Designed miniproteins, single chains, continued (5). Designs and how they scored, part 56

Each design is a single chain, and the fold is of that chain. pLDDT is the mean over its residues in the fold that is shown.

## One batch from the design tools (miniprotein)

Design m18047
Fold by ESMFold2-Fast:
Structure m18047 (fold): chain A 100 residues (1-100)
Amino acid sequence: PSMTPEERREAVIERLAEEIRRLIEAGVFSEELRERSGEEDLRAAAEALLRAQSALVKAGETSVERLRELATAELLAEGRPVAAEIVRELLERLEEEEKK
């Protein structure tokens, strides 16, 4: 039961995409976003978040706001506006929880 780095990365992406999907289905996100979101958007959002987090950690940055900016910019550059909107709404909610 030892995982390769690629297997661990895929498992994290899959888990994040599943959690985002559950939050959308639970009504945590807007109905318009739920209607426009597909599984590929959930995976793209999860992958961008993981990549952005890794980049920020290497740069010595830990801000949720910067994570949101970097991940959304990457997704928009890839032509994935729906995935970018998922990341934006998810991280805005995390920022609100951090303030409470």
Scores: mean pLDDT 75

Design m18048
Fold by ESMFold2-Fast:
Structure m18048 (fold): chain A 91 residues (1-91)
Amino acid sequence: DPLREKARKLLFEEEKKEIEELLEKMAPTEEREQLRKQVEEIIKNSKTAQEFRDLWLSTIAGRELSQDPATQAALQAEYEKRIEAEIEKLK
């Protein structure tokens, strides 16, 4: 589905931004700096939002941050909203 694929690419950009926002909320430590570099490398090696999620969740930090139920529920709801909104916009 070309419209869903286009929507997924836009959500990839949103996923990256949300992770950057999570990093900014962390204390300015060496661990945050290392995590930021890992995110940059994952972004470089990802072609889709799904690949980004899979690579991000393969890290311990990514799993812990993404497994917060409130954050995961919010990301899931936003993901579905954006797919629907983007499909409607592209019609």
Scores: mean pLDDT 61

Design m18049
Fold by ESMFold2-Fast:
Structure m18049 (fold): chain A 66 residues (1-66)
Amino acid sequence: MTLRLTLSGTPAVQIGIVLRLMGDPHVEVRPLSDTVYEVTLSGSEETRAAIVAELRADPNVAVEEL
């Protein structure tokens, strides 16, 4: 499952989001620009759904399913 993320907020907020994603063994992060990231999700359907729900709940993250 591949998502495109657009990050907003302060640089500290954006760095915190990226570090959280990079720390997740089910998430592969590919930077496209300073604020746009492509993420590939692995693991079970439940694991992927939980990660998507968490990302969608963050007001500093815009999520597009690819």
Scores: mean pLDDT 83

Design m18050
Fold by ESMFold2-Fast:
Structure m18050 (fold): chain A 62 residues (1-62)
Amino acid sequence: MVDEKEVHEALGLIFEAIGNLDYEKGDKKGAAESYRLAAEHYRRAGNQEKADEMEKKADELA
């Protein structure tokens, strides 16, 4: 049985990676949206530190 927290941690990592890629390509708006999605998934995974980090990155790009 897959742990729901593990699924959300994996999704957080995926959206963080997408956000980083969008930022490198100069898509600041896309990066901000991806970081917000990463923050939501990290929060659901119980990883508040990473969630806060992603929210900060998104806010800096908005």
Scores: mean pLDDT 84

Design m18051
Fold by ESMFold2-Fast:
Structure m18051 (fold): chain A 69 residues (1-69)
Amino acid sequence: PLATVDVPVPKGFAKNAPVAATPPSYEEIQELARKAAEAFRQGKWDEARKYVDELAAANHAYLDAWKAA
């Protein structure tokens, strides 16, 4: 009786789960990296952090798709 096992979460995740998510292209990842670097150069740490987080997620999806190939 650890979890209720009653969390199907049909909205959001479940709706997207049945279809294969298309990972971003390498070019999009490069664009994100460039934007992150620019934000760092401008001293906008908050924006740089957002781009870095998005870049990490995009990289993960890209590498996963590459490995699946």
Scores: mean pLDDT 64

Design m18052
Fold by ESMFold2-Fast:
Structure m18052 (fold): chain A 72 residues (1-72)
Amino acid sequence: MEELKERTKELTKRALRLGAEGIAAQAAGDEAKAAALAEEARRLAKELEELRKELGEEEAEKVMYEAHKELL
């Protein structure tokens, strides 16, 4: 259980960083980098959805919210 929570938190933080890098690549006009980052984000989102199912919606939301808070 705790390992699933920690993995969910880590992947959520990674997804947020990936999103920020994607926006930066888009702004810089680096289409290839933006496309690669978008593909990585899609894979990450799929894994996070699987983790959300394992943890249950309530616990997953709490962990993801905590990850967002820690990055602010």
Scores: mean pLDDT 80

Design m18053
Fold by ESMFold2-Fast:
Structure m18053 (fold): chain A 80 residues (1-80)
Amino acid sequence: VREENEKLIEEFYKKLSKYDEAFAEKVKQILERLNELDPELTNRLVQEMLKILEEYKDDPELAKQKIVSLIAEAVEQVDK
């Protein structure tokens, strides 16, 4: 579960880092923390973000904006 998410996070990082390495590094750190708190939510989040990168491959700025929105929503859901 958590280990499977680590592989998904690494795959996502590699794809995102082709467009913006600094942004990808920051997102990876957030995802690693979320994976410790809620692995099930993190799994769904990473899969959704991978779909966004594929769908908006020709518009990386729009893809990044959508990724930020999804991360913000996920962080709010994990708030204790």
Scores: mean pLDDT 80

Design m18054
Fold by ESMFold2-Fast:
Structure m18054 (fold): chain A 54 residues (1-54)
Amino acid sequence: SERERLLGRLARLGASPEAIAWAVEHSDLTPEEIVAELKARGLLTDEQAAALLA
């Protein structure tokens, strides 16, 4: 699934356990919405967000 791919990419890019936990908790959001929210919360770097959206 798209969510499984997002979670795998988050782990591979070295995202924090907090960022990964937030993504799991908010499975009702799209991958794009999850990335945007994580970035807004400071849980994802600009580099990580750009890589996930490419």
Scores: mean pLDDT 82

Design m18055
Fold by ESMFold2-Fast:
Structure m18055 (fold): chain A 80 residues (1-80)
Amino acid sequence: MKELEERIKELQKRIEVLDTLSLDEKKKLMEEIIELMREAKKNGDKATLALLSQLYSKVKEHFSEEERRKADIEMLKALL
């Protein structure tokens, strides 16, 4: 629980500097967000899942349509 909150704070800091990140770094950040979303869902933490969904959407805005579709598929797999 505390570890999840600390990881989310690190993600928020990286999202604040999204424009300075490479596409590969943004993809890694998105993969990390999806993994945390899976952990939040498993724990039944709806508030954290909602926050992570907002962060996911912010990172996703920096992707092409093709990359967004790929991300959405991975997110859906993580949440199933």
Scores: mean pLDDT 79

Design m18056
Fold by ESMFold2-Fast:
Structure m18056 (fold): chain A 71 residues (1-71)
Amino acid sequence: KKKEIEELRKKADQYYLKSIVYRNLADYLASLPSEENKKLAEEFRQLADKYESIADEYRKKADTLENELKK
């Protein structure tokens, strides 16, 4: 169970970092003078939100397992 919690937290961190990368790319694209770049910015914001949600799910799973160990 301890190793499982560590793996889940590592997965959460990885997906959270991906969300940051896509959010920064979206902000950069939104600053560029092009309709195509603004559309890509929207797509990357949606990807960032998706990865952040996945990271939150892994974090919640790790927290649940850790709380069970504190029983």
Scores: mean pLDDT 82

Design m18057
Fold by ESMFold2-Fast:
Structure m18057 (fold): chain A 58 residues (1-58)
Amino acid sequence: SEKLLEALKKAEKLLKEGKADEAVKLLQEEAGLSREEALEALKLLLEGKTPEEVAKEL
């Protein structure tokens, strides 16, 4: 969904800034992800997947 993709793009930016906890919270609040799903999304972004690729894995 568009909301998930936009939240993942914001989370990627926060993660590059070292703000992993803020990225998790953003994904939960804006995309409706559980904490477990948000942590999995961050893991995939850290592995070098794009926000678009991560959205397909969730």
Scores: mean pLDDT 85

Design m18058
Fold by ESMFold2-Fast:
Structure m18058 (fold): chain A 94 residues (1-94)
Amino acid sequence: SIDADFAALRATARRRLARARSAEDVVEILDLTGAGIYLRYGDLLSPADVEEMAAIVREAAAEILANPDLSREEAWALFDRALARIREVVERGA
């Protein structure tokens, strides 16, 4: 189900990102995506894994906010890399 869950999250994030108007909108989509993963998998993860996921989200958000002139494709690439890193944490912990 991790494959199906992350495919669905990626598809939803991609649709939301297409409608984003600002770097702040992209960060909100990232935060909501991270919260959704935490609600689904948080109880299966160690506190250290949860903090690693939170750190990945914070790092990606900081990068997006530091580069407000990012294209939609560049913002998506940062988002997709963060999501891939979060997936690795979930796969190790769950």
Scores: mean pLDDT 83

Design m18059
Fold by ESMFold2-Fast:
Structure m18059 (fold): chain A 58 residues (1-58)
Amino acid sequence: MKEELLKKIKELKEREEELKKKLEDYKKRGIAGGAIMLQDEIDRVKKEIEELEKKLKE
């Protein structure tokens, strides 16, 4: 179970990095609305990572 949580955390961190790259592209292009939506998705992924890390420390 801990190993499964660690793998899921790794996958979510990889997704976070990909979303951050898209966010930088949207900012460079001046797409403010798209940038806000991407930031919301990044924030959701970050929260999921934090919750999974908490479960590892239970």
Scores: mean pLDDT 81

Design m18060
Fold by ESMFold2-Fast:
Structure m18060 (fold): chain A 85 residues (1-85)
Amino acid sequence: MEEEIEKVALETMKEELKKKLEESTNEKVKEVLSLLLKAVEAEAAGDLEKAREYSKKAMSLMDEESRKILEEIYKKGEEAAEKAA
């Protein structure tokens, strides 16, 4: 069950990142969201080192707008995981 819950959370975050990336008009926000999407995809593939690298890069470039978007995506991922539990 734990692995299934984590997969649901990752898939939800991936879909939300894709949606936000499509909706964003700010190039800096798009760059951060693209890196976060790559991090989530790497984590889902089991490449934890690559996921960590992309996550670090995204965090170093993150502005206030990107941070708010990330908080929203994390919340949706957590809500999806709770429903799967």
Scores: mean pLDDT 78

Design m18061
Fold by ESMFold2-Fast:
Structure m18061 (fold): chain A 98 residues (1-98)
Amino acid sequence: SLKVSISAPSSIEAGQPLKVDVKVESDKKGSLYKVSVQAIDEESGELVGSNVGLIKSGESGSFILRGLKEGKKYKISAKAIDLETGESTSNSLSVEVK
């Protein structure tokens, strides 16, 4: 089965970039996945930042999100899409900016 795992700090200081590590795991050895990482303001629903990359099954990629504002909470969402089949999965977590 396809799984995406996200690792990020639960909080950062205002003005600091947020490093998000994403791992994609699949039973399909060698498959390549498009991973989109987004920061969404939990109060407004506004998309504040995004990054995209390619990750091979079983590997991890690092994504940097910037411009996150003090006193806000952001939903950090990672979506992995199999470029051959269109199969996708997503995961999310919350980050607070202090």
Scores: mean pLDDT 86

Design m18062
Fold by ESMFold2-Fast:
Structure m18062 (fold): chain A 70 residues (1-70)
Amino acid sequence: EEWRELWKKGIEAYKQGKKDEAASYFEKAANILLEKDPNSPLAYRALGWSYYLKGDTEKAKEYFEKAEKL
């Protein structure tokens, strides 16, 4: 599945200290998941990680809370 490969690339980028690249990969994975299921908790968790890595901690918190409530 394409979203799993993007998620894996996100983790690899994060391990290399490439926060912006990691954020981009998690956002792409989330978009694919949301196309299949607009209520995917995994997609909102990916968006939370993406915004966290971009330094938008407030928006990250909103997406993590949404994922937990789904």
Scores: mean pLDDT 85

Design m18063
Fold by ESMFold2-Fast:
Structure m18063 (fold): chain A 63 residues (1-63)
Amino acid sequence: AYEEGVKLLNEGKLDEAIKAFEEAIKQDPNNAKAWGLLSAAYALKGEFDKARVYAQKAQELLA
């Protein structure tokens, strides 16, 4: 799930990447990298409020 999301994000398939990262988080909610890339994908879509929330979650998991 996470690796698939990274590939999709690199291909510019933002909606598909978001779904893959959401699945990765469902399997492992402590995957800080998945939360961080979900934030990046939402920022690329212009959804900055969602991007900020997911970035904060990633930082909490790295603390």
Scores: mean pLDDT 81

Design m18064
Fold by ESMFold2-Fast:
Structure m18064 (fold): chain A 60 residues (1-60)
Amino acid sequence: GRESGARLAAKNGGASFEAALEALRRGRDVEETGRELARLGGISPEVAFGAAAGGLALAA
């Protein structure tokens, strides 16, 4: 997506959410990371998963 829900969720989840993103950078499963972002940020798993995948594409 154009706007990443993960960035908004990071403000709500704080350090725990940033730790989940760090785990993703270390090669954790994108699907598992998306589920954890949803739990921490209170957003739907599908939105969190899409945001995580989009973030990876932008970082590459």
Scores: mean pLDDT 55

Design m18065
Fold by ESMFold2-Fast:
Structure m18065 (fold): chain A 64 residues (1-64)
Amino acid sequence: MKKILLVRGDDEEKAKKVAEEKKEKLGADEIIILTNVSDEEAREIAKKIEEETGAEVILVNAPK
């Protein structure tokens, strides 16, 4: 089963750092970084990707 790591953050560099650290620990096959979206929008995007691909989507928020 494919795993997709979806990282939400207002700072792209911080989001990328979190994505790199979490990808290895979670065994994610793909990373998607979302900037300038709300938590609600990020959850909707995660659900849509999961429904369209059948992959396990893991949503993580980057620290402020």
Scores: mean pLDDT 79

Design m18066
Fold by ESMFold2-Fast:
Structure m18066 (fold): chain A 66 residues (1-66)
Amino acid sequence: KEIEERAKKLGLSKVGIYAIKSLPKDVAERILKAIEEGNDEELIKIIQETYGVSKEEAERFLKLMK
C-alpha cells in the first residue's frame, strides 16, 4: 500500500507502478530510493540485477517507468 503511494507521488507511469508492486519488497524499496535521489545509474544497475538485462534494455525500461 505505502510502496504504491510512494511510486504515485514520484510520478511513475502505470507500467512503473505495476512493476514496483510486482517486485519483492526489498527490491521495490531500493528502486524507490534511487528514484527519490534522482540516481539513474543506481536505478539502471538495480534493473539489470533484477531482470538480468543489458544496460540498454534497463535504460528502455526506465523510460517506460517514467
Scores: mean pLDDT 78

Design m18067
Fold by ESMFold2-Fast:
Structure m18067 (fold): chain A 56 residues (1-56)
Amino acid sequence: GKAVEGVDPKISEGAYKLAKLLAEAGATREQAVQAAMLFGGLSREQAEKVAEEAGA
């Protein structure tokens, strides 16, 4: 997939990297979603797309 539409690419990339690290550490999808929301002020829908791209 590609970066989340309507989100700043730098914020999207940072949220993606964080979600990927959490997924690799054995975190749940919900934890990755919450981290993406907290990191960039992403909506839940945007954070869920980032978590999906990260494999969480």
Scores: mean pLDDT 71

Design m18068
Fold by ESMFold2-Fast:
Order: sequence, then C-alpha cells, then structure tokens
Structure m18068 (fold): chain A 72 residues (1-72)
Amino acid sequence: SERNNELLSELLSLSVEIAIVKEEIEKAKKNNEDTSELEKKLEELEKRLDEVVRELEERREEIEKDLREVAK
C-alpha cells in the first residue's frame, strides 16, 4: 500500500526529528538556555507521531481482519 509506505516514511522522519530535538533540549539544559521553544516543537512532533502510529495500527487491524477472512 502506497499510504502504508508514506506513513512508515513519516514515522521514520518524525522519530529522527524527535531524537534531534531531545538532544537539543538536553544541550540547552546543560547550557542553562531557555528550552520552551524546543519543548513546544517536541510536543507537536510527538502529537504527529501519535497520529501516524494510530493510523498504522488501524490499517494493521484491517489487514489482519482481511487475512483472517481470506486465509481462514
């Protein structure tokens, strides 16, 4: 499925961006810098990640249902 490939690509991209932002937050904390903007960005990225994961789970359940009907 094209959409599944798009969701998996977005999941990977978001995971990388979240890791980078978390590292930036830790560096900012170590330097006693304001983390408010980075924390907002992290919250937005984590919300997007949750949406992508939810859509992938719904699609997985539909695939499993279809496989049960066809294979059994």
Scores: mean pLDDT 82

Design m18069
Fold by ESMFold2-Fast:
Structure m18069 (fold): chain A 86 residues (1-86)
Amino acid sequence: AAETVAEAERLLQRAEELIDKAESLPNTPEGKFEAEVYLGIAILLATVTLIALDNDKSLDPQTKAELKARAEAVLDRAEEVSKKIR
């Protein structure tokens, strides 16, 4: 319930921070590798959040939908950044 929301918000904030860091890395081979690692972690955090939201039956439907949309936006942004650096 409230615990799931707080955890989802924390995980999504961390994922968003990792994508921001990936975008700020230099376009060197080392920078690109480090960016891919951060994007991979961000994808994992968003995916774990989606699973946690699906498993919590006590969540307000609107709050659940908003957090799912935010997690999907994180996944979309991570894919866009990954394509741009490859």
Scores: mean pLDDT 86

Design m18070
Fold by ESMFold2-Fast:
Structure m18070 (fold): chain A 55 residues (1-55)
Amino acid sequence: SPADLEARIDELVDEISRLLDELAAETDPARRAQIQARIDGLIAEVGRLADELDA
């Protein structure tokens, strides 16, 4: 249902926010790159789910 997709998007947005806080505190360049890659992947997932809502 649309409500289930919206709830999933909200969960992913919360995860992105948590990872952004981790990224802001991280000083290791390799770890920063890993966290950024995870954020980028979650943003792509949000975009895919948002496209499903608009279909």
Scores: mean pLDDT 88

Design m18071
Fold by ESMFold2-Fast:
Structure m18071 (fold): chain A 59 residues (1-59)
Amino acid sequence: MEEAEELARRMIRLGHDVPLVAMALASMGLSQDEALEILRRLGFSEEELELARKTLEQL
């Protein structure tokens, strides 16, 4: 979880889109709920979280 949050923070700093960050978290073995919780803690809006959820549904 800590490594996943650090990866997400780094990707956001580099300008990666929320869907790409969500896919990266899923690739680390995180569940949809775990990935969405990290993104929510990082301050993404509910609209951005909905986009992330739709991306994760495709995996």
Scores: mean pLDDT 79

Design m18072
Fold by ESMFold2-Fast:
Structure m18072 (fold): chain A 66 residues (1-66)
Amino acid sequence: PLPDTEAGRYFDHGGVLYVLGRYEEAIRYFEKAIELGEKENAPEELIEKARELLEQAKRDLEAVKK
């Protein structure tokens, strides 16, 4: 399990938004999770997962905008 950090909370919220199809909001939350995670020296696993989901959300957003 990922630690209960501010970065982790943004990551979790981004995941919920992603599941709801709210890709633009999910992208913002994942970007914030990465930003906070880097500043707070959060575990690499959290930052890696946030980057993976950020890229996935960007691809899905591009697909639905076409």
Scores: mean pLDDT 80

Design m18073
Fold by ESMFold2-Fast:
Structure m18073 (fold): chain A 90 residues (1-90)
Amino acid sequence: SLAEGLRNARRLVEALLRAAEEAGAPEEVLEKLRRAAELLRRAEEAAREGDEERAIELAEEAARIGQPAAEEALRFVPKEVLERALEEEK
C-alpha cells in the first residue's frame, strides 16, 4: 500500500540519519534528513486517512529536501556504518 511504502521510506531515512549522526555529519545535513523523515511521517498519516493527493505532495517535498541531504550524508558515512544502521531496521 502507499502507506506501507511511505513507512518503509521513512525508516530508511531514519536509518541514514542515525548513521550520519554517528559519522559526525554537519548539523545542516542532519536537520534536512529530520525534516524529510517528518514529511514522510505526515505523508503516511495522509495516506492512512485516504488523502492520497496530500500524501504524494508531502512525499515529493520529502524527496526534494531528502535526496540532496542523503547524497551529502553519504559522503560522511562509511559503508560499514550505513550497513549496520540498515540491518537494525530489519
Scores: mean pLDDT 83

Design m18074
Fold by ESMFold2-Fast:
Structure m18074 (fold): chain A 84 residues (1-84)
Amino acid sequence: SLTRKIAEVLHGLNKLIIEGKTDEAISILEAVKARVTDPEDIQVLDEIIELVKNKKLIPTELALRFIRALVKHGLVDEAVALLK
């Protein structure tokens, strides 16, 4: 289920952030960014990376844009694998 995979991505990313594994979270986000070709979607990844670096809350709107970018580029399964 796509919904289950999306929940796994959000849960895995939030877990890394809550556990203070900032460098690991950034490494995973950079790996995802390397697979994104659209400038608009690259900017979404860059904004999330900067918020994580600065230990700031990720707004719901930005989290939704991130999920849309993963779906658009066929990266949901890769993101799930990186967060396991």
Scores: mean pLDDT 84

Design m18075
Fold by ESMFold2-Fast:
Structure m18075 (fold): chain A 71 residues (1-71)
Amino acid sequence: GKMEHEELLRIIGRILRVIGELFDLERKLKEAKEKGKEEEAKEIEKEIKKLEEELEKLKKELEELDKKMGM
């Protein structure tokens, strides 16, 4: 129903936001490595890993909702 549709849009919105943040961090990581800022690069790599884990969790939530909705 409508609530399931709103939940789907909320999950998709969070996925898109995380993907956007990952894209920005990958760009910052490249710049940090090119500038020889190894400590900054390590911190960015840790943030990327956290967002990748969050993205996997969100994808799993989306798959479970998809199964419930029969899509």
Scores: mean pLDDT 81

Design m18076
Fold by ESMFold2-Fast:
Structure m18076 (fold): chain A 79 residues (1-79)
Amino acid sequence: MRERARELAEEAEREAQLALEALRAGDLEAAREHAERAAELLREAARALEEAGETELAARLREAADALLTLTERLIAAA
């Protein structure tokens, strides 16, 4: 479970980087899609961590997922 959580978190980081690059390029649709995928991967990683007994870390990843989506929506609205 912990190894799976790490893999999911690494995929989420890659998706978040793609979202940032899309925002810099002005591709708001791609930015939203990558940010949503990153948030989903973070939530899956949080579930795996919670199953492994790491409830505090799981809660922090869920907060990060929510913050990422909120930030992405604000940046898109500002563009």
Scores: mean pLDDT 83

Design m18077
Fold by ESMFold2-Fast:
Structure m18077 (fold): chain A 72 residues (1-72)
Amino acid sequence: TPEIEEVVAGLLLVGAGSDIELAKRQDEETKEKLLEEARRDLEYARELALRLDLPQHFLDRIDELIAEAERL
């Protein structure tokens, strides 16, 4: 259902944010793995957000996290 898919999108966003924050404190090898996982989760969250027509602030948050991951 759309309600469950919205929850899944939110969980992917939280998970990606956590991986990015953890990556800042890890060695280079672990950092690369965490950033790769975060990017994958953010892509899934973006696909769900577009399909469900979620609010712009959700898409903005995904873009913010993608930019942060790319900067690291």
Scores: mean pLDDT 85

Design m18078
Fold by ESMFold2-Fast:
Structure m18078 (fold): chain A 98 residues (1-98)
Amino acid sequence: PTPEEVEEELKKFREELVKKYGDEEVVEEAMRLYGGNEELIEELLNKSVKEIADLVIAGLKKLGEDESKLEEVRELEKNNDKAGLLRKLRELADKRAK
């Protein structure tokens, strides 16, 4: 496909996800994390705030991060900040790649 066709398909997919799941910022963070893997993006978007917080906490514990980092995740969960939790999950993925 042409670059223009790829951009239009990605735009349509994003718009469909925003319509289905709501928050555009949450959709953008999920798409950023799994870069074009539609199945993984949708699985992530179907997770609750609590499920994403649990994943981030498990990852932080595995990396040996201190209690202050765990408390940051708990505050995001308390505030129902799904986009913030997805950003934390991406930070963990970046650290695991090293």
Scores: mean pLDDT 78

Design m18079
Fold by ESMFold2-Fast:
Structure m18079 (fold): chain A 67 residues (1-67)
Amino acid sequence: NVAALLELLARAGVPVRSLAALAVDALQHKGQDEEAARLREEVERLIAEGRLDEARTLVLKAAQQAD
């Protein structure tokens, strides 16, 4: 369960970019390449805008879709 793993890592203080990379890899493994690309772009945008909590929420939601 990728979502449960990412929630655990987020609580352990793993950076959002690292969480996003794991979620992107999970989506690519499921053949969701366009979704993986959009997640990567949107997370980088949210991080650049200082919206870290929204970036974390997006990554965790994407992990649920990869499961």
Scores: mean pLDDT 82

Design m18080
Fold by ESMFold2-Fast:
Structure m18080 (fold): chain A 57 residues (1-57)
Amino acid sequence: GIEVVALEDYTAKSPNELTIKKGEKLKILEQVDDNNVLAENEKREVGLVPVSKIAEL
């Protein structure tokens, strides 16, 4: 997967989403749609993240 960094904090709004912190490194597993990716954090938790909240390293 592609490595990305969180641009800002985001709190999951549903069980399928991932809570992220600004500066956290994530691995993109899959592109779900134009607005959301399936990502894995350093703790190996997996969930949906808005593409507007991340940037490629």
Scores: mean pLDDT 82

Design m18081
Fold by ESMFold2-Fast:
Structure m18081 (fold): chain A 61 residues (1-61)
Amino acid sequence: SLVEEQVARIRAAFADPSASKAEKYQTIVAAYEELLRANVSPEELAEFRALASEIVEEILA
């Protein structure tokens, strides 16, 4: 699914130690914008929001 593809993209960026924080944030923003453009279901959008929130919490912790 598009959500799975975008989440995988975010996970790859965060797993890459050479990626800057700016690149990681840009990946999250790009993923969210892609989902909004595709007008995914509310269920898919909620799942993406939950996963993105968990990743962001890891950064802030």
Scores: mean pLDDT 76

Design m18082
Fold by ESMFold2-Fast:
Structure m18082 (fold): chain A 74 residues (1-74)
Amino acid sequence: SAAEEEARLYVHKGRIALAQGNYEEAAKYFEKAVELAPDSPLAPVAYRGIAEAYEKLGNKEKAQEWRKKADELA
């Protein structure tokens, strides 16, 4: 679907931002991927990306919240 394809592009952008150390930008890209395709196989991937970004930013509480969401979808 168009929404899943767009979500895939945002997951890709999030991964690039993580690799570049742009953690706030990465979290935003992964959050948009979840908005576009919350019920797709991309959602757990995006949730883990958000968790990693928040961990890198030092926000352990938000990182734990997003990890739990990812695990609940598995």
Scores: mean pLDDT 86

Design m18083
Fold by ESMFold2-Fast:
Structure m18083 (fold): chain A 116 residues (1-116)
Amino acid sequence: SMVLVESGGGTVPEGGSLTLTSKFLDEFEKVALASWWREPPGGVPRGVASISGDGKKTYYGEEYKGRATISVDKEKKTVYLNLSDLRKEDTATYYQLAVTEDGVVAFGEGTEVTVV
């Protein structure tokens, strides 16, 4: 029932930066946790960063500490992921996972990032 859309991917040079966005079209007020995940070509999905629905608590994967910042704009119903110092191994499809207060899980379709 929860619908969200990611954007902001594209081709970016090594050492570059980009901002990924996840816009929630409905039920944003029910989100307990929003987490950005990445799935590299032929690889295993891994967590990048998470934020609580109130925006007060953030969590980062070890390899992304200092290279990623997650934030939320409640009025825009949008979760942002700022990525910096991008490396070729950061090439992946990035997608939003959201968990509601009642434990429902939703995924977006993802946005593709290619580091060249």
Scores: mean pLDDT 85

Design m18084
Fold by ESMFold2-Fast:
Structure m18084 (fold): chain A 100 residues (1-100)
Amino acid sequence: GAKELLEEAKKLLEEAEKLLKEAEKALKEGKYEEAIELAKKALELARKALELADKAIELAKEAGDKELEEEARKLLLEAIGLILRAIGLIIEAELKIAKE
């Protein structure tokens, strides 16, 4: 049900955040290729979480569960935020490689 999708989405977002923090550290250390690889992995997980959160919103609406709908919408926004951060980091790292 919607709760199971949200629990899966939460786990994916937690792993994506961890990978993105590692990518940010790699970028600061001049490890641009490593930063890109980590950010791409974070992007993949965040995209999967986005799909699960979107499906959970639909199921929560059908069930009339406003609390689950609000929780799912919050996770959707968190997933979008991580996606944008990952893309930005990939762009920054690629530009640094191009300048070398």
Scores: mean pLDDT 90

